# Ledger of designs, part 93: designed miniproteins, single chains, continued (5)

Each design is a single chain, and the fold is of that chain. pLDDT is the mean over its residues in the fold that is shown.

## One batch from the design tools (miniprotein)

Design m19229
Fold by ESMFold2-Fast:
Structure m19229 (fold): chain A 76 residues (1-76)
Amino acid sequence: PFPEPSERARELLKRGKEELKKGQEAFKAGDLEAAEEHFEKAIELASEGERLGSFEAAEVAALAAMHLSIVKLIKS
């Protein structure tokens, strides 16, 4: 039984998910620069949400980091 995440942690998780979605949409559109920016933002927000007690945010951060790695590989 984990304690409920703080309201701040829930808000950061929500924003992290929104940025992850924007990154995925930009990637699908072929906008690698926008995709990279959104995935980096998703990692920042989700990592802070995880720090504040949202364990779901850890999954969002990991997924965003994986996508960011793919974008950087393609840009290389």
Scores: mean pLDDT 83

Design m19230
Fold by ESMFold2-Fast:
Structure m19230 (fold): chain A 86 residues (1-86)
Amino acid sequence: KEEKLEEMRRINEEALARLAPAAEAAAKEPDPAARDRARLEMFEEMRPDIERIAKLYLEINDSEEVRESIEEGLARLEESAAAIRA
């Protein structure tokens, strides 16, 4: 359990550090369309990290509530991405 929690933390920290400059630039972008596109690119880049964290979390806490929460979170991110792509 502890090793998996540490791995999740490491993945999250590495992903946030890698994406921090892009996230800051997107937040400061005055054009809404360019900002949304930048956010879509960040989402697509971090999708593998999110999936890895979700898998590790389910291995630690395999409850219906956790599974549903993860599925809802990923679906919401995909809806945002789809809206920008449309």
Scores: mean pLDDT 73

Design m19231
Fold by ESMFold2-Fast:
Structure m19231 (fold): chain A 77 residues (1-77)
Amino acid sequence: SAEEEGRYRFLASALSRFSHEDLQHNPQALADFLSAVFGIPVPEELKKADGKTILRYFAEQLELSEAQTEELLSRLD
């Protein structure tokens, strides 16, 4: 849908604001940013999670497709 595509493009744009180094060393910065923007609280289980785990969680909360989620995860490689 247009709404799903909009959420995907926003998440891709948000991810591009973080360097690979930032996402590797401070993945919580991404979690805090996305939590603030979408109003989705970060569960305690994710407060020590890596960038891919955090990104997968937000993609799931935003109801992105599996293909969109895997494309976003590939950006962390």
Scores: mean pLDDT 80

Design m19232
Fold by ESMFold2-Fast:
Structure m19232 (fold): chain A 85 residues (1-85)
Amino acid sequence: KKEFEELLKKYIDEINALIKRINDIVSEMEKTVKGIKEAEKAGDQKKIDELRKKYSELVYELMKAIDELNETIERFKKDIEEFKK
């Protein structure tokens, strides 16, 4: 049924967008860890502190994105069950 296909496409697109955002955050976390290691090697305490703060902010953003993904999956499951009836 066309409405079912449109529902699937909507959720697939939404989930793919969230996965992309999660991947972008993880990539930025990896760059931040490399930056911390370089700053430690250079003895740049100010840069280490700055990058550690950035890493903590990225962890928080990642947790929020994962929560949003979980909420989207739960909405998808509920909508699919309503189509089954």
Scores: mean pLDDT 86

Design m19233
Fold by ESMFold2-Fast:
Structure m19233 (fold): chain A 74 residues (1-74)
Amino acid sequence: MVEKIEVKKVGSEDNPEFEIKITWSDGKVTVYYAKDLETAEIILAVSTAGLKGEDLEKARKLVEEALEKIRELV
């Protein structure tokens, strides 16, 4: 189950990168780095692919919010 997804722009202007931090409801945290929006979309899709029902609906909303945040940063 996904509790939250946090995104921030890291790196330099010449080498921009996005940090994607996924916090799971069991307290586990996974951090990914993506060079572009397409890579971020793939990471988030793969990370949430095993979820079902209400957990999937919540994850979809969090993924959409995270991707929108990345779009604002590009």
Scores: mean pLDDT 78

Design m19234
Fold by ESMFold2-Fast:
Structure m19234 (fold): chain A 81 residues (1-81)
Amino acid sequence: SAELEALIAKTEQIYEELLRWMREHNAPEAVVNRLEELARTTLEQLRAARSLDEARAVLDAAQRQIQAVLEALLAEHPEWA
């Protein structure tokens, strides 16, 4: 659907911006690689989603995983907050 396609495109842009920001702030390579992998799997799962409800579940899971990674990173680097 057009809504799902738009959601995928927006999600891709958000991940690209996040990864760019992380690299600009010299984030550890392991963290950047982890977020790249999360982006790839999330986009793959979104493209495989058969309904908007499935897409929302994928995004909710991805959001929680990204939040955990960023919270751990900011705990070690409060200057980036």
Scores: mean pLDDT 82

Design m19235
Fold by ESMFold2-Fast:
Structure m19235 (fold): chain A 100 residues (1-100)
Amino acid sequence: SSNQQRADQLLDAANQAKSLGQQAAQKSSNSDEILSLGNQAVSHLDNAAKILRDGGSKSQAIKHIGDAVNYLNQLASLSTDDSIKQGLLDIAQQALEVAT
């Protein structure tokens, strides 16, 4: 179903966000803050995916996607590595496309 495809895209985004967040933390003096922001982004993407997969409220899924995007943008702003920063922004854009 299209909801399953969208859920799979959000789970892929969550896995990428986890990897990039861990890489950003290794390159930063604020590793605990970066890991916290990354974990929050992943949690919101996972929750949005679960809602869509289970046929739940699209509006609730969109709110979780919005929260994840905010955390990804904060994480990107704290990243000192341009490739990690761009990767995080690309994931945020991918998640927003699921919301539209």
Scores: mean pLDDT 89

Design m19236
Fold by ESMFold2-Fast:
Structure m19236 (fold): chain A 60 residues (1-60)
Amino acid sequence: TEEKTQLILNGLSDEEIKKISKLSDEEAKKYLENDENVKDIFLSLSEEEQKKVIEAIKSK
């Protein structure tokens, strides 16, 4: 969902977004699953929604 995607993006610093954007999709997923600020929101998402979040981060 777009709202949850924005919550995750707001929970990440610009440096974290740049770092994640350079990771593979698998590594980006692992990073978000272990990040203390966003993991609970990210893990509440479906697999399809998680892919959309990663795509949104990489589009920046």
Scores: mean pLDDT 79

Design m19237
Fold by ESMFold2-Fast:
Structure m19237 (fold): chain A 59 residues (1-59)
Amino acid sequence: SGEIKDYTVQPGDYLESILYRFHGKKANSIPWVEMIQTLNGLAHPEALKAGDVLRIPVL
């Protein structure tokens, strides 16, 4: 619906797994990873740590 949801990163999470949780098959298409990095100020996907709160747009 175009809303942004907050997600608290869990131990063992990586950006693609979080995106797949919210977007399913669409997580593998078009630069979702890059867009989430920009929206959340991540220098690279590996910058995630447990306890971080990510802003994730919902399709």
Scores: mean pLDDT 69

Design m19238
Fold by ESMFold2-Fast:
Structure m19238 (fold): chain A 80 residues (1-80)
Amino acid sequence: MKYKAVVKEEIDENKLLVYFPEFNMEALIDKKNAGIFTEPLKDAKAGDVLEIEGEKEEIQRKVLEIEVEEGIELIKEAVG
């Protein structure tokens, strides 16, 4: 199945804040690690509509995995 995702904001040259209306979720997506999308994100900008292809539960898990992975890296850097 195919779903739409909306780029809400370009945080920097490598990161996008993306809204997933089918899941009511927002995720900070690294343009280099965006395997849930059917197209490359290198040129994606705020207001762009991206396409995701797959099963709903698989896409939701991948989005959650991206959020958890990003959070773990931030914690590892902050915890001394």
Scores: mean pLDDT 68

Design m19239
Fold by ESMFold2-Fast:
Structure m19239 (fold): chain A 94 residues (1-94)
Amino acid sequence: SSYREEAREVVERTMEEMLRIAREKGDEALARRIRLARLMALHYLDDPSLSDLEVIESLLALFRDLIAQSTDPEVRAVAERAIAELERLRREAE
């Protein structure tokens, strides 16, 4: 699906940017949380039993949870942009 592939691109780009920020700041705990979130996101994206909407909703929940656990304003800003992109995809897929 084009929506699922667009969601994958958002996830990969966003996770790489957040990891770069965490590593530049030496925040290994944050880097570990981001790596785990990326693995979970890929698991949802690769799950054939989930609809495109269910994948996007799972990814939105994952990014919102990641924001709730992070105090870094740069990482939060990056994740908030990803949430906005995924919300757009969710509306288009509905």
Scores: mean pLDDT 86

Design m19240
Fold by ESMFold2-Fast:
Structure m19240 (fold): chain A 69 residues (1-69)
Amino acid sequence: DLRARILAVLDDTLAAARALSASRPLFSERAIAQARTMREVVARAPDDPRLHAAMLRSAQALRAAVEAA
């Protein structure tokens, strides 16, 4: 299920962003807010493969940015 995969990427991103709270508090706060907003959108989104593909790309981009921090 693509939705489940997107949510898993966002959950990983949230965990990684929280780990940065002490060293990079402003970046961590913004990344957490962004990941939470994306998670809400994904949870409410219709079952559309093209929309899911776009959401997966956005979630992966956010995860990559957090991991590179």
Scores: mean pLDDT 86

Design m19241
Fold by ESMFold2-Fast:
Parts: C-alpha cells; sequence; structure tokens
Structure m19241 (fold): chain A 96 residues (1-96)
C-alpha cells in the first residue's frame, strides 16, 4: 500500500472546573476534529487533574493550522486556557 505524509497537532486545554467539564471539552474537540474533511485520526485523553490533551492527524498543514486557530478561539470564548503545539512531526499514514 502507498504511504502518505501527514501533520500531527497536539492540543492541551487547561482550566476546567471539574473532570466532567474536561470530558465535555474533550468530546467537543473530538467531534469538531472528526467533522473536518482533512482529519485522518483523533485521540483525546482526559487527565485526573482536568487537563485535556488531543492529538489530531491532518492531511495538510493548512488544515492543521485552521483547526488549531478555530479550537483556540472557541475555547477562549468559554474561558479556557488553550495550548496548541504544532509538533512539526510528519507521520506516515497507510492508505488502502
Amino acid sequence: MRREEAVKVRIRVRHPVSVEQAREVGTMIETYARSHPATLGVKVTVHPDGTVEAEVIFRTREAAEAFAARVKEMLAHEGFEVEVEDTGEVVEVEFE
């Protein structure tokens, strides 16, 4: 099968009031990421301290940057502190 290069973005969200709020934030990020046509994979982890970490793999860097900017804007409106890291990591994805 053919291998293609993709871009990995890591998002960390802090300042949730509770673990339940952190889970809600994680679900919103995952749902939004999955709705994006350039998204190849999503993994969301909710930590016991209420920190939410999401790793999203995008087909293009432009899609990754657009997603990161939108998530930061949406969560800042809700009062969350959002750290977005473009890891600079290019990952190989195997397609059918």
Scores: mean pLDDT 71

Design m19242
Fold by ESMFold2-Fast:
Structure m19242 (fold): chain A 80 residues (1-80)
Amino acid sequence: SVIDELVEALVEIQGLTPEEAELQRRALEAIRNLDVEEVLRIAEEAGDVPAEKEEELREKLAEAAARLPELVEKYRAARA
């Protein structure tokens, strides 16, 4: 799994604890699934997002998630 490989690399390079590695795995899975709410939940759990920045982050993540399927479909159509 690409996620497993990335988490293993981060543990080796950054020396993450098992708990930090599990948070990183959850974050990568949420990003792969375009689960904006789960990404925000993990960021809040990590304590890295001030409350006043939550809405800005949600909007940016939703923007990116909405644009990704459109771009993928455009590239698939170009190859068909």
Scores: mean pLDDT 65

Design m19243
Fold by ESMFold2-Fast:
Structure m19243 (fold): chain A 100 residues (1-100)
Amino acid sequence: MEQEVADLLQKMAKELKELAKKYPEDKEILQHAADTLEQSAKSFKKASENPIPKSEIVTNLETQADGLEEAAKKSKNEEAKEKLLRIAEELRKKAEEIRK
């Protein structure tokens, strides 16, 4: 589970980094969001050797989603805003899946 979450967060971080190259006006916001997701991914990858409670994984995903929604509010480009909100929704759906 932790490895799957890490892979998901890493994929999302890469998508935001590519979007940051396309929209210089939102580069700082998108890069910060990507770096936060990548840092979280590294944490979960490390935790895959020591299983963490589902509740902790869920809390982390919800917190990441909250951060992405705040980044979306600050974004000037509609595509950047929409992508951040879509990633946030996907993380919330993954949290619900894990919560069971």
Scores: mean pLDDT 82

Design m19244
Fold by ESMFold2-Fast:
Structure m19244 (fold): chain A 87 residues (1-87)
Amino acid sequence: SEQLIADVKAHEERTALERPEEVAREAIGNAEYAIKSGDPELKKAAIGGLERTIEVLRRVGEQHPERKERYERLAKMAEDALAKAKA
């Protein structure tokens, strides 16, 4: 249902905003696992997760300038994982 999809997305976005570093590390780990597995469905899910993670890290970095360098490093790690997942 549209409501269920919206609720899941809202929950994921809220979790990423509250614990951005934890969620980013989990998304990167999930991508590494998906790449190792060779599963196309897991890779597709990992790509989506990484794209959302990169967007959130950049957004929270703008809101918290004191942590911006840390969030930019995590965003770069996520971008590197995204490039590998798309290969």
Scores: mean pLDDT 79

Design m19245
Fold by ESMFold2-Fast:
Structure m19245 (fold): chain A 92 residues (1-92)
Amino acid sequence: SKIEKVQKAAAKAAELLKKAIEENPESVTPGALEMLEILEEMAKTTDEKEIEELLAKLGTSPEAFLLAVEGTEKGDEALYDKAAEEAREYHK
C-alpha cells in the first residue's frame, strides 16, 4: 500500500540522514535533527492520519516524499525538483 511505501521510505531516509550526520557532524543543523525525529516517527506509526500530519510538517506529500527519498538514494537532482513541484501542487 502507499502508507507501507511511505513508512519504508521514511525508515530509509532516517538511515541515510543518520549516516550523513555521523560522517559530517560539524554540518548538523537543528533542522536536520528535527527532520530525523519526524522521519523516525513516520517509520514507527501505522496510523494513516499521523503519516499525513508528519508529511505536512515536512512540507511534502506522499508522492513528493517518495520521489525525494529516491532522489536522495540516487543523487538525482531532477527527482528532487519533481518532488518539490509535487509538494507545492499538493499544498495549494
Scores: mean pLDDT 76

Design m19246
Fold by ESMFold2-Fast:
Structure m19246 (fold): chain A 99 residues (1-99)
Amino acid sequence: DVKKKSLEEIKRNLEELKRMLEEGRRLSEKDRVIGQEMIDVSRSGISINKSLEEQSKKGSDEEAKGLSEESKKNSEGTRRTFERLRRQALERERRRRLE
């Protein structure tokens, strides 16, 4: 079932983005600026992927497959942004500890 597999892929991406949102919330207690950026990026990704999930439910199997591929690319982009934000937070923490 192509549509079921595509929907499960989007759901897995949504769960990863929800974990990223919680990471941003935790970081915001120590670094409000970078933590807020993580929260905003995660919320954007969640909103996009929820829209893709709803469209995939309404569309054909072929449309669902294309939307799951779009979900994957969006999630990969969000991961790269998070890797950058994690590095920025770490450098900001190092600078605070050296003051």
Scores: mean pLDDT 86

Design m19247
Fold by ESMFold2-Fast:
Structure m19247 (fold): chain A 98 residues (1-98)
Amino acid sequence: MAVGEAAERAAEAAIRAAREAVKASETGVSGAAAGVSGIGGSAEAMILSRRGKDKEGARAAAEGARNAAEAARSGGDEKAAEAAEEGAREAERYAEEA
């Protein structure tokens, strides 16, 4: 992979997890919490990627996606939790491949 590509793909997976969690949520509060967690991880991934730490950046994105899944589950929104967990698994895969 090109430098930063793994972190970029992991960030995309984390953003997708956040969006799907918000879309699946039937309550605004749990969806918003999931979105914030996913976005935070992807932002960190981009910062680390720019510093040549693409593997570390991909891991940050994966952590953000997992936090989004946990936030959705804490809100009692099973659909949002499932969507976020799928994105978290994909972000982790990119982190492992980095």
Scores: mean pLDDT 68

Design m19248
Fold by ESMFold2-Fast:
Structure m19248 (fold): chain A 100 residues (1-100)
Amino acid sequence: SLEELQKLREEFNELSVKALKALEEGNLEEAKEYLKKMKELVEELKKIAPEEVLPLIDKALEILDKMLKSEDIEEMKKLLREFEKLLKEIFNKMAEILEK
């Protein structure tokens, strides 16, 4: 449902803010725990996603895996911004499909 999508989007936004704050404080371990939680939410989103959105979700998972393997805070911040932009595109496309 559109309401379930909105709730997931709000959860991603909260985790993203927490991850960015941890990165700004130099706490890589804490940032990676938030990224792991975001990965679990993307895996849940994948289970309910239409086929046309799956390639974007797979790309989001690839970005998260790059962040989890990184030890460079500036690289991780850049990847987090790319992830947030892609996630917004995913939610917008899923909302359009649900409103038809």
Scores: mean pLDDT 86

Design m19249
Fold by ESMFold2-Fast:
Structure m19249 (fold): chain A 55 residues (1-55)
Amino acid sequence: GHMRQEILRAIGDVLRALGDLIQAEITNSSPEEIERARKRYEEAVEKFRKLLEKL
């Protein structure tokens, strides 16, 4: 159903954002790039959390 697809996309977004954050940390990216990646990760987690609240 529609909800399943939204949840799967949200999980994908969280995992992708986490991967980007880890990559930025290990490649010694600028503090600005690391902070941007962290913010994206936090936003993806919050969106996923809100979807779970509707279950």
Scores: mean pLDDT 83

Design m19250
Fold by ESMFold2-Fast:
Structure m19250 (fold): chain A 90 residues (1-90)
Amino acid sequence: MKKIKATIYHSEGELTEEAKEAIKRAIETAKKEYEGAEIEVEEVKLDVSMEEFGKKVKELEDQAIKNPNQTFIGGKLTEGGGAALLFEIL
């Protein structure tokens, strides 16, 4: 059985509805692409400013580009909060 880890990173603020919708859609797409795979969803709240969150998101994106088993999906960043989603095939 394949295992996929989906990690949701978000700032100290609230997740926007647009970010939540994008995350939900991405997870549903992954479930369809990998039928029979176990998807583990983990939410990680980062204790950083929105500026620092943007820097960490860029770092995660750059890491995913180097790893064929990783897919990075950035959420919409707003004053109320930001989110990013990383899929990793284990």
Scores: mean pLDDT 70

Design m19251
Fold by ESMFold2-Fast:
Structure m19251 (fold): chain A 94 residues (1-94)
Amino acid sequence: LSADELLAQSERLLDEVLAALDAGASPEEVRALLERLRETALQVIEASTDGTTLTKATALLSGTEEALKALEDGASLEQVRAMVEATRAAVDAL
């Protein structure tokens, strides 16, 4: 996959995390989706030669890692949702 295709996949995974949270997914299911999002964002960074794509992927990775840490530290799914929504907004603003 190209960096642009991987970025599009990452953005779809971010939407999937939000949809899972809306559907009442368990913390374990949310964690698994966030771990997949983290790995895909890392692949975008490794494949990217475009500054905008790299900036978006870096913001996505940072937000995803913060959400994973919050889950590990016992944050509520409501708090995790707010963090994921903030990450989506930040990426969309770039």
Scores: mean pLDDT 84

Design m19252
Fold by ESMFold2-Fast:
Structure m19252 (fold): chain A 86 residues (1-86)
Amino acid sequence: SSEEEKERKIAREALEKAEEYVKKGADPEKLKERYQQLLQKHRQTDSLSDEEMIELSADALAAQLLTTPKEEVEEGLKEIKEEIEK
């Protein structure tokens, strides 16, 4: 369905954005701060744009990856990519 295609697009764009943040060595504390702001907006309004949903997911994933040992990061990214392709 078009809804499933939209969800896959959001997941793919969030993963790509998270990988970019990790590659650039983004500050995980700044990512967590933005994640919390977006999460609060979602809880208060029950409305996030597709771009905000991508950013919420990307910030959470990138912060997790940047605070995880490098060996586990590679495995985690592989699992997420496999899930998106399903």
Scores: mean pLDDT 78

Design m19253
Fold by ESMFold2-Fast:
Structure m19253 (fold): chain A 64 residues (1-64)
Amino acid sequence: MMTLEEWIKSHYPEELQERVLATLIAYYEDYLEGKLKVTPSSLVEELIQKIKEHTLEKQKKALA
């Protein structure tokens, strides 16, 4: 399964990747708080899972 960073790299140029990542995380947080109503689909569900895994990995690396 492709990581969130790999997915972003395949769709966006290097200079925008960091901004896109931050934007997706912000949208994910809004979704969890009910501020963003999105109809679940397999693509959206996979993207949410990638964001969650990326956040957990970043937390682990901050301790390394």
Scores: mean pLDDT 72

Design m19254
Fold by ESMFold2-Fast:
Structure m19254 (fold): chain A 108 residues (1-108)
Amino acid sequence: HMTKEEYLARLDQLLAEAESKLPPIVVELVRLFYEAARLILNGDKEGAKEVIDKARELLAQHADQLPPEVRALLQGLIDTVRQLIDEGKEDEAVEAILTGMEGLLALA
């Protein structure tokens, strides 16, 4: 496990890479995951759930515009993070976000 400062540094790095490499709609989804991870790290579980629910809505609105593999990764990430937050597994939720962001970059 990483410290809060190490998680934040990695999140900032992955967001910057996403903004330079990924399509605009995927960047918007990555920004929502980034916001959710920051909220989790600050103890705002309810705020994090609201942001993940916004990500689900945004993905549903733009699903037909995304390659199937990107859509599947994003949907799986939304479902996994939401479940981990509900189970009180905050560190695992942040780790899932980091892994998901890295996976999106690998598909770029």
Scores: mean pLDDT 88

Design m19255
Fold by ESMFold2-Fast:
Structure m19255 (fold): chain A 68 residues (1-68)
Amino acid sequence: SMMDRMDRLMQRLQELFARLSAQPDLSLDEKIALLETELKRWQKELDIPEDFAQQLITRGKNELRRHL
């Protein structure tokens, strides 16, 4: 179902944020690039609407810029 796919996406996103937070050697720009790349890949794999994926990218970039 769509809910199951979205739940999986959110779980992957949470795991990605944890990994990025644990990597002090990566710049903010590099972390943002990795977030965008992974979300676009997961959007295709999980058949998530592009609009929803784009909103998550925007939110994720804002969270990374806020030291999260």
Scores: mean pLDDT 81

Design m19256
Fold by ESMFold2-Fast:
Parts: structure tokens; sequence; C-alpha cells
Structure m19256 (fold): chain A 94 residues (1-94)
């Protein structure tokens, strides 16, 4: 079966802060890859991602949040059964 991803509620962060966004993932098959997109494009080097199989979470780490990070953050999880994605709105303010 396809994996299931659940996004958290939308987030507001101050410019220059480090933040984390945690998604829940459920899959009967091993996760092969996890990707992070900002407005449909690969996120830059300030965006890290960690997958915790034991807790079923994908955590997106954002270092030094920028106003240009405002947009839709999408996590894409791929397994042998297929791909699932979930999106959260991020707003960065001064």
Amino acid sequence: SLPTLTAPASLTVKEGEDTTITFSVSSSEPVLSVRVLLDGKPADERFGVTYDEANGTVTVHIFNAQLSDTGNITVVVTTSGGTASATVQLTVVR
C-alpha cells in the first residue's frame, strides 16, 4: 500500500530563527527516500531532513529562516509501494 503522511498545522516563524516542522509518516514498507520541496522546488542547504522510523516522523529543520522561505513546504516520501506527499504553509515574519 502507499505510505500515509500527515502535515502539522501552518506555522509562523521570525526571520533569523531556527525551527523544526514535524510530519507523521505511516508505511508498511521501508522508506527509500525523503525529499523536501519549497513551492515545488528542491529546498536549499538551510533545510535539513531527518526520518525517525521508530517514531514514524519526518522532521524538517530550517536554519536561519528567511522571508523568502515563506510558502508551501512539501515532504515527499518514497517506498517500494509508491510515493506520498504532504504540505504545510510556512510564514516567515520580521
Scores: mean pLDDT 85

Design m19257
Fold by ESMFold2-Fast:
Structure m19257 (fold): chain A 65 residues (1-65)
Amino acid sequence: MLDLELAEGLMRMASWVLGADRVEFDRKTGKFKIYVSDKEKAEQLKKIGENISKATGVEVEVYTV
């Protein structure tokens, strides 16, 4: 099941709480891309993104910048 609105809401909330630098939706690949400078928070966001992907069917990628 793809629930793009739920995935977006959850990823935006998690990114705000953990202090992500940027959140983007890549329409060509259908993925959320999250950029964060803190490596520890990047690992937490990867774990959260994996759980959201499992629940919603929407893929999430987290990048450390």
Scores: mean pLDDT 77

Design m19258
Fold by ESMFold2-Fast:
Order: sequence, then structure tokens, then C-alpha cells
Structure m19258 (fold): chain A 91 residues (1-91)
Amino acid sequence: MSKKVKIEAVIVGGEGVEKGSKIVIEGVELNGFFSGKVTEVTGGAKKGISVGDIVSGPLKEVGEKTKWLVTDKNGKIREIEAEVTKKEIIE
């Protein structure tokens, strides 16, 4: 069964994104993998990530770094490296 999730993360790497920018993602998780939409972007990530972009990848624990794929509204896919700062499981 998939779970609704809200994820907060800091961008720590990736081409075309500003390091230290924060994103909020709302979506679903199944078996440690999530897919969701960016709902908030704080900082200079506007060049790499926009509200409404789709983010997918492994959902790690708070403080862990991982690589995620970002798909923009035009279907272009980019890889980012993010550190999870908060995760909330919603029924």
C-alpha cells in the first residue's frame, strides 16, 4: 500500500541547481521509493527546480544524502543530490 508523504530537503549537489536551496515535496511512497510534486522552493533553485516539477527516487532517513531525478513541465529529466531534513507520513 502506498503512503502519502511530505518531504523537506536541502539541495547539496546537481547540475543547474543552487546548493543550499530548500524544497518541499508532496507525493506517495512505496517500499522506500517516492514520487511527488515540488510544492515549495526556497533560495536560488529556480534555475534547476520549479514548483510543480516531479521528483522521484529513494526516500532516505533525515540527515541522509541521496540522488533524485527531477522532471520538469517539458519532460526534461535532471539528477540532483539532496539531504532529507524532514519527512512526514500522512494517511
Scores: mean pLDDT 79

Design m19259
Fold by ESMFold2-Fast:
Structure m19259 (fold): chain A 82 residues (1-82)
Amino acid sequence: MKKKVELWLNPQDTAEEVVERLNRVLKGEPTEKKPGDILVLDAEMTPEEGRKVAEALARIASAITGVEIRYDEEKDEFVVVE
């Protein structure tokens, strides 16, 4: 079954704040919208499609923050690399 997924990111957020937002969306938890937030993802997807998109979202977050962010499959969460 497809689920609606909506992700907002702020280019002025720290890498840690961006990772927290990504992890909240990944866990299906609510995230607060702030002034200056940009809509990055608004799509209907299956959980399998969501896992494939996780790696792409990590690359987008890395580009926005200038810090390496990756998706850790073992932990099923986004992490800041060093």
Scores: mean pLDDT 72

Design m19260
Fold by ESMFold2-Fast:
Structure m19260 (fold): chain A 57 residues (1-57)
Amino acid sequence: MLSGQQQIDAAIEAMQLTLEEVKELEAKGIEVSALEMVRKWVELYNELQAKKEAELA
């Protein structure tokens, strides 16, 4: 239970860091298409986790 919440928080933070890195790569003009997919996936995952927490409550 608590461990699950900690894991979700850690995953969200890791994905936030990945999103920041993706933004930097896009600014450098590196493979935007692939980076866009990664960014979209991170956003979807974050949204799904937030919704899951709300529904489980």
Scores: mean pLDDT 62

Design m19261
Fold by ESMFold2-Fast:
Structure m19261 (fold): chain A 87 residues (1-87)
Amino acid sequence: SIEELAEAIREYLKANPELRKSYIEGLINTLKNGDDEEKKKAAYTIGVIADLLTEEEKEKVKPVLEEVVKTGSKEVQEAARKALEAL
């Protein structure tokens, strides 16, 4: 499930913090350029890993999620709002 995958990613990033920047850049790219399913998964993952993000990483992610809340489908907008609440 998407929940199990996001939790696995969280544990992976906790064990490999040097990969976090690259992974977050990938999530940002997915939020901008992915389809609805990919955007929903990326937003959900950001919410799950929110506690691992630095202040600078949160500042990079927030405006992208805010744009998704304005432009996405209903399900994508809901996932983006929940991610913003976790940041």
Scores: mean pLDDT 86

Design m19262
Fold by ESMFold2-Fast:
Structure m19262 (fold): chain A 64 residues (1-64)
Amino acid sequence: MEEDIELYKKGLEEATRRAAAAPSGDAAIQAVADLYEKMAEKTKNPELREKLRRDAEYARQVAA
């Protein structure tokens, strides 16, 4: 459980970094969504995986 929380925290840090480096707002949102999908693939916690997938989809909807 702590490992999943650490993964989520590292993901938020990486998402912030990638968003800041993106050339546009849309590119930033897509980069964050891609990262969350990648993290969902790596986690063994089904609840965290579902949350990451929803967060990724929400980000894509905001960009669209």
Scores: mean pLDDT 73

Design m19263
Fold by ESMFold2-Fast:
Structure m19263 (fold): chain A 63 residues (1-63)
Amino acid sequence: SREELERLQEEVARLAQQLGAFVEPSDIRKMLEEKGLSEDEALETLQRMIATLQALLAKRAAG
């Protein structure tokens, strides 16, 4: 759903900001739209990005 896409975009931006990136949820949305991804492809891409960013933050926190 659109609400699910928006929620995942916000989560990606939040995690990226914790790693020092200067990104807003709208920047993530625009990037996905420019790539011409379907809603399902965008959801999968966002989920992979979240997993990657969470792993990076966990490694940073652990040392």
Scores: mean pLDDT 82

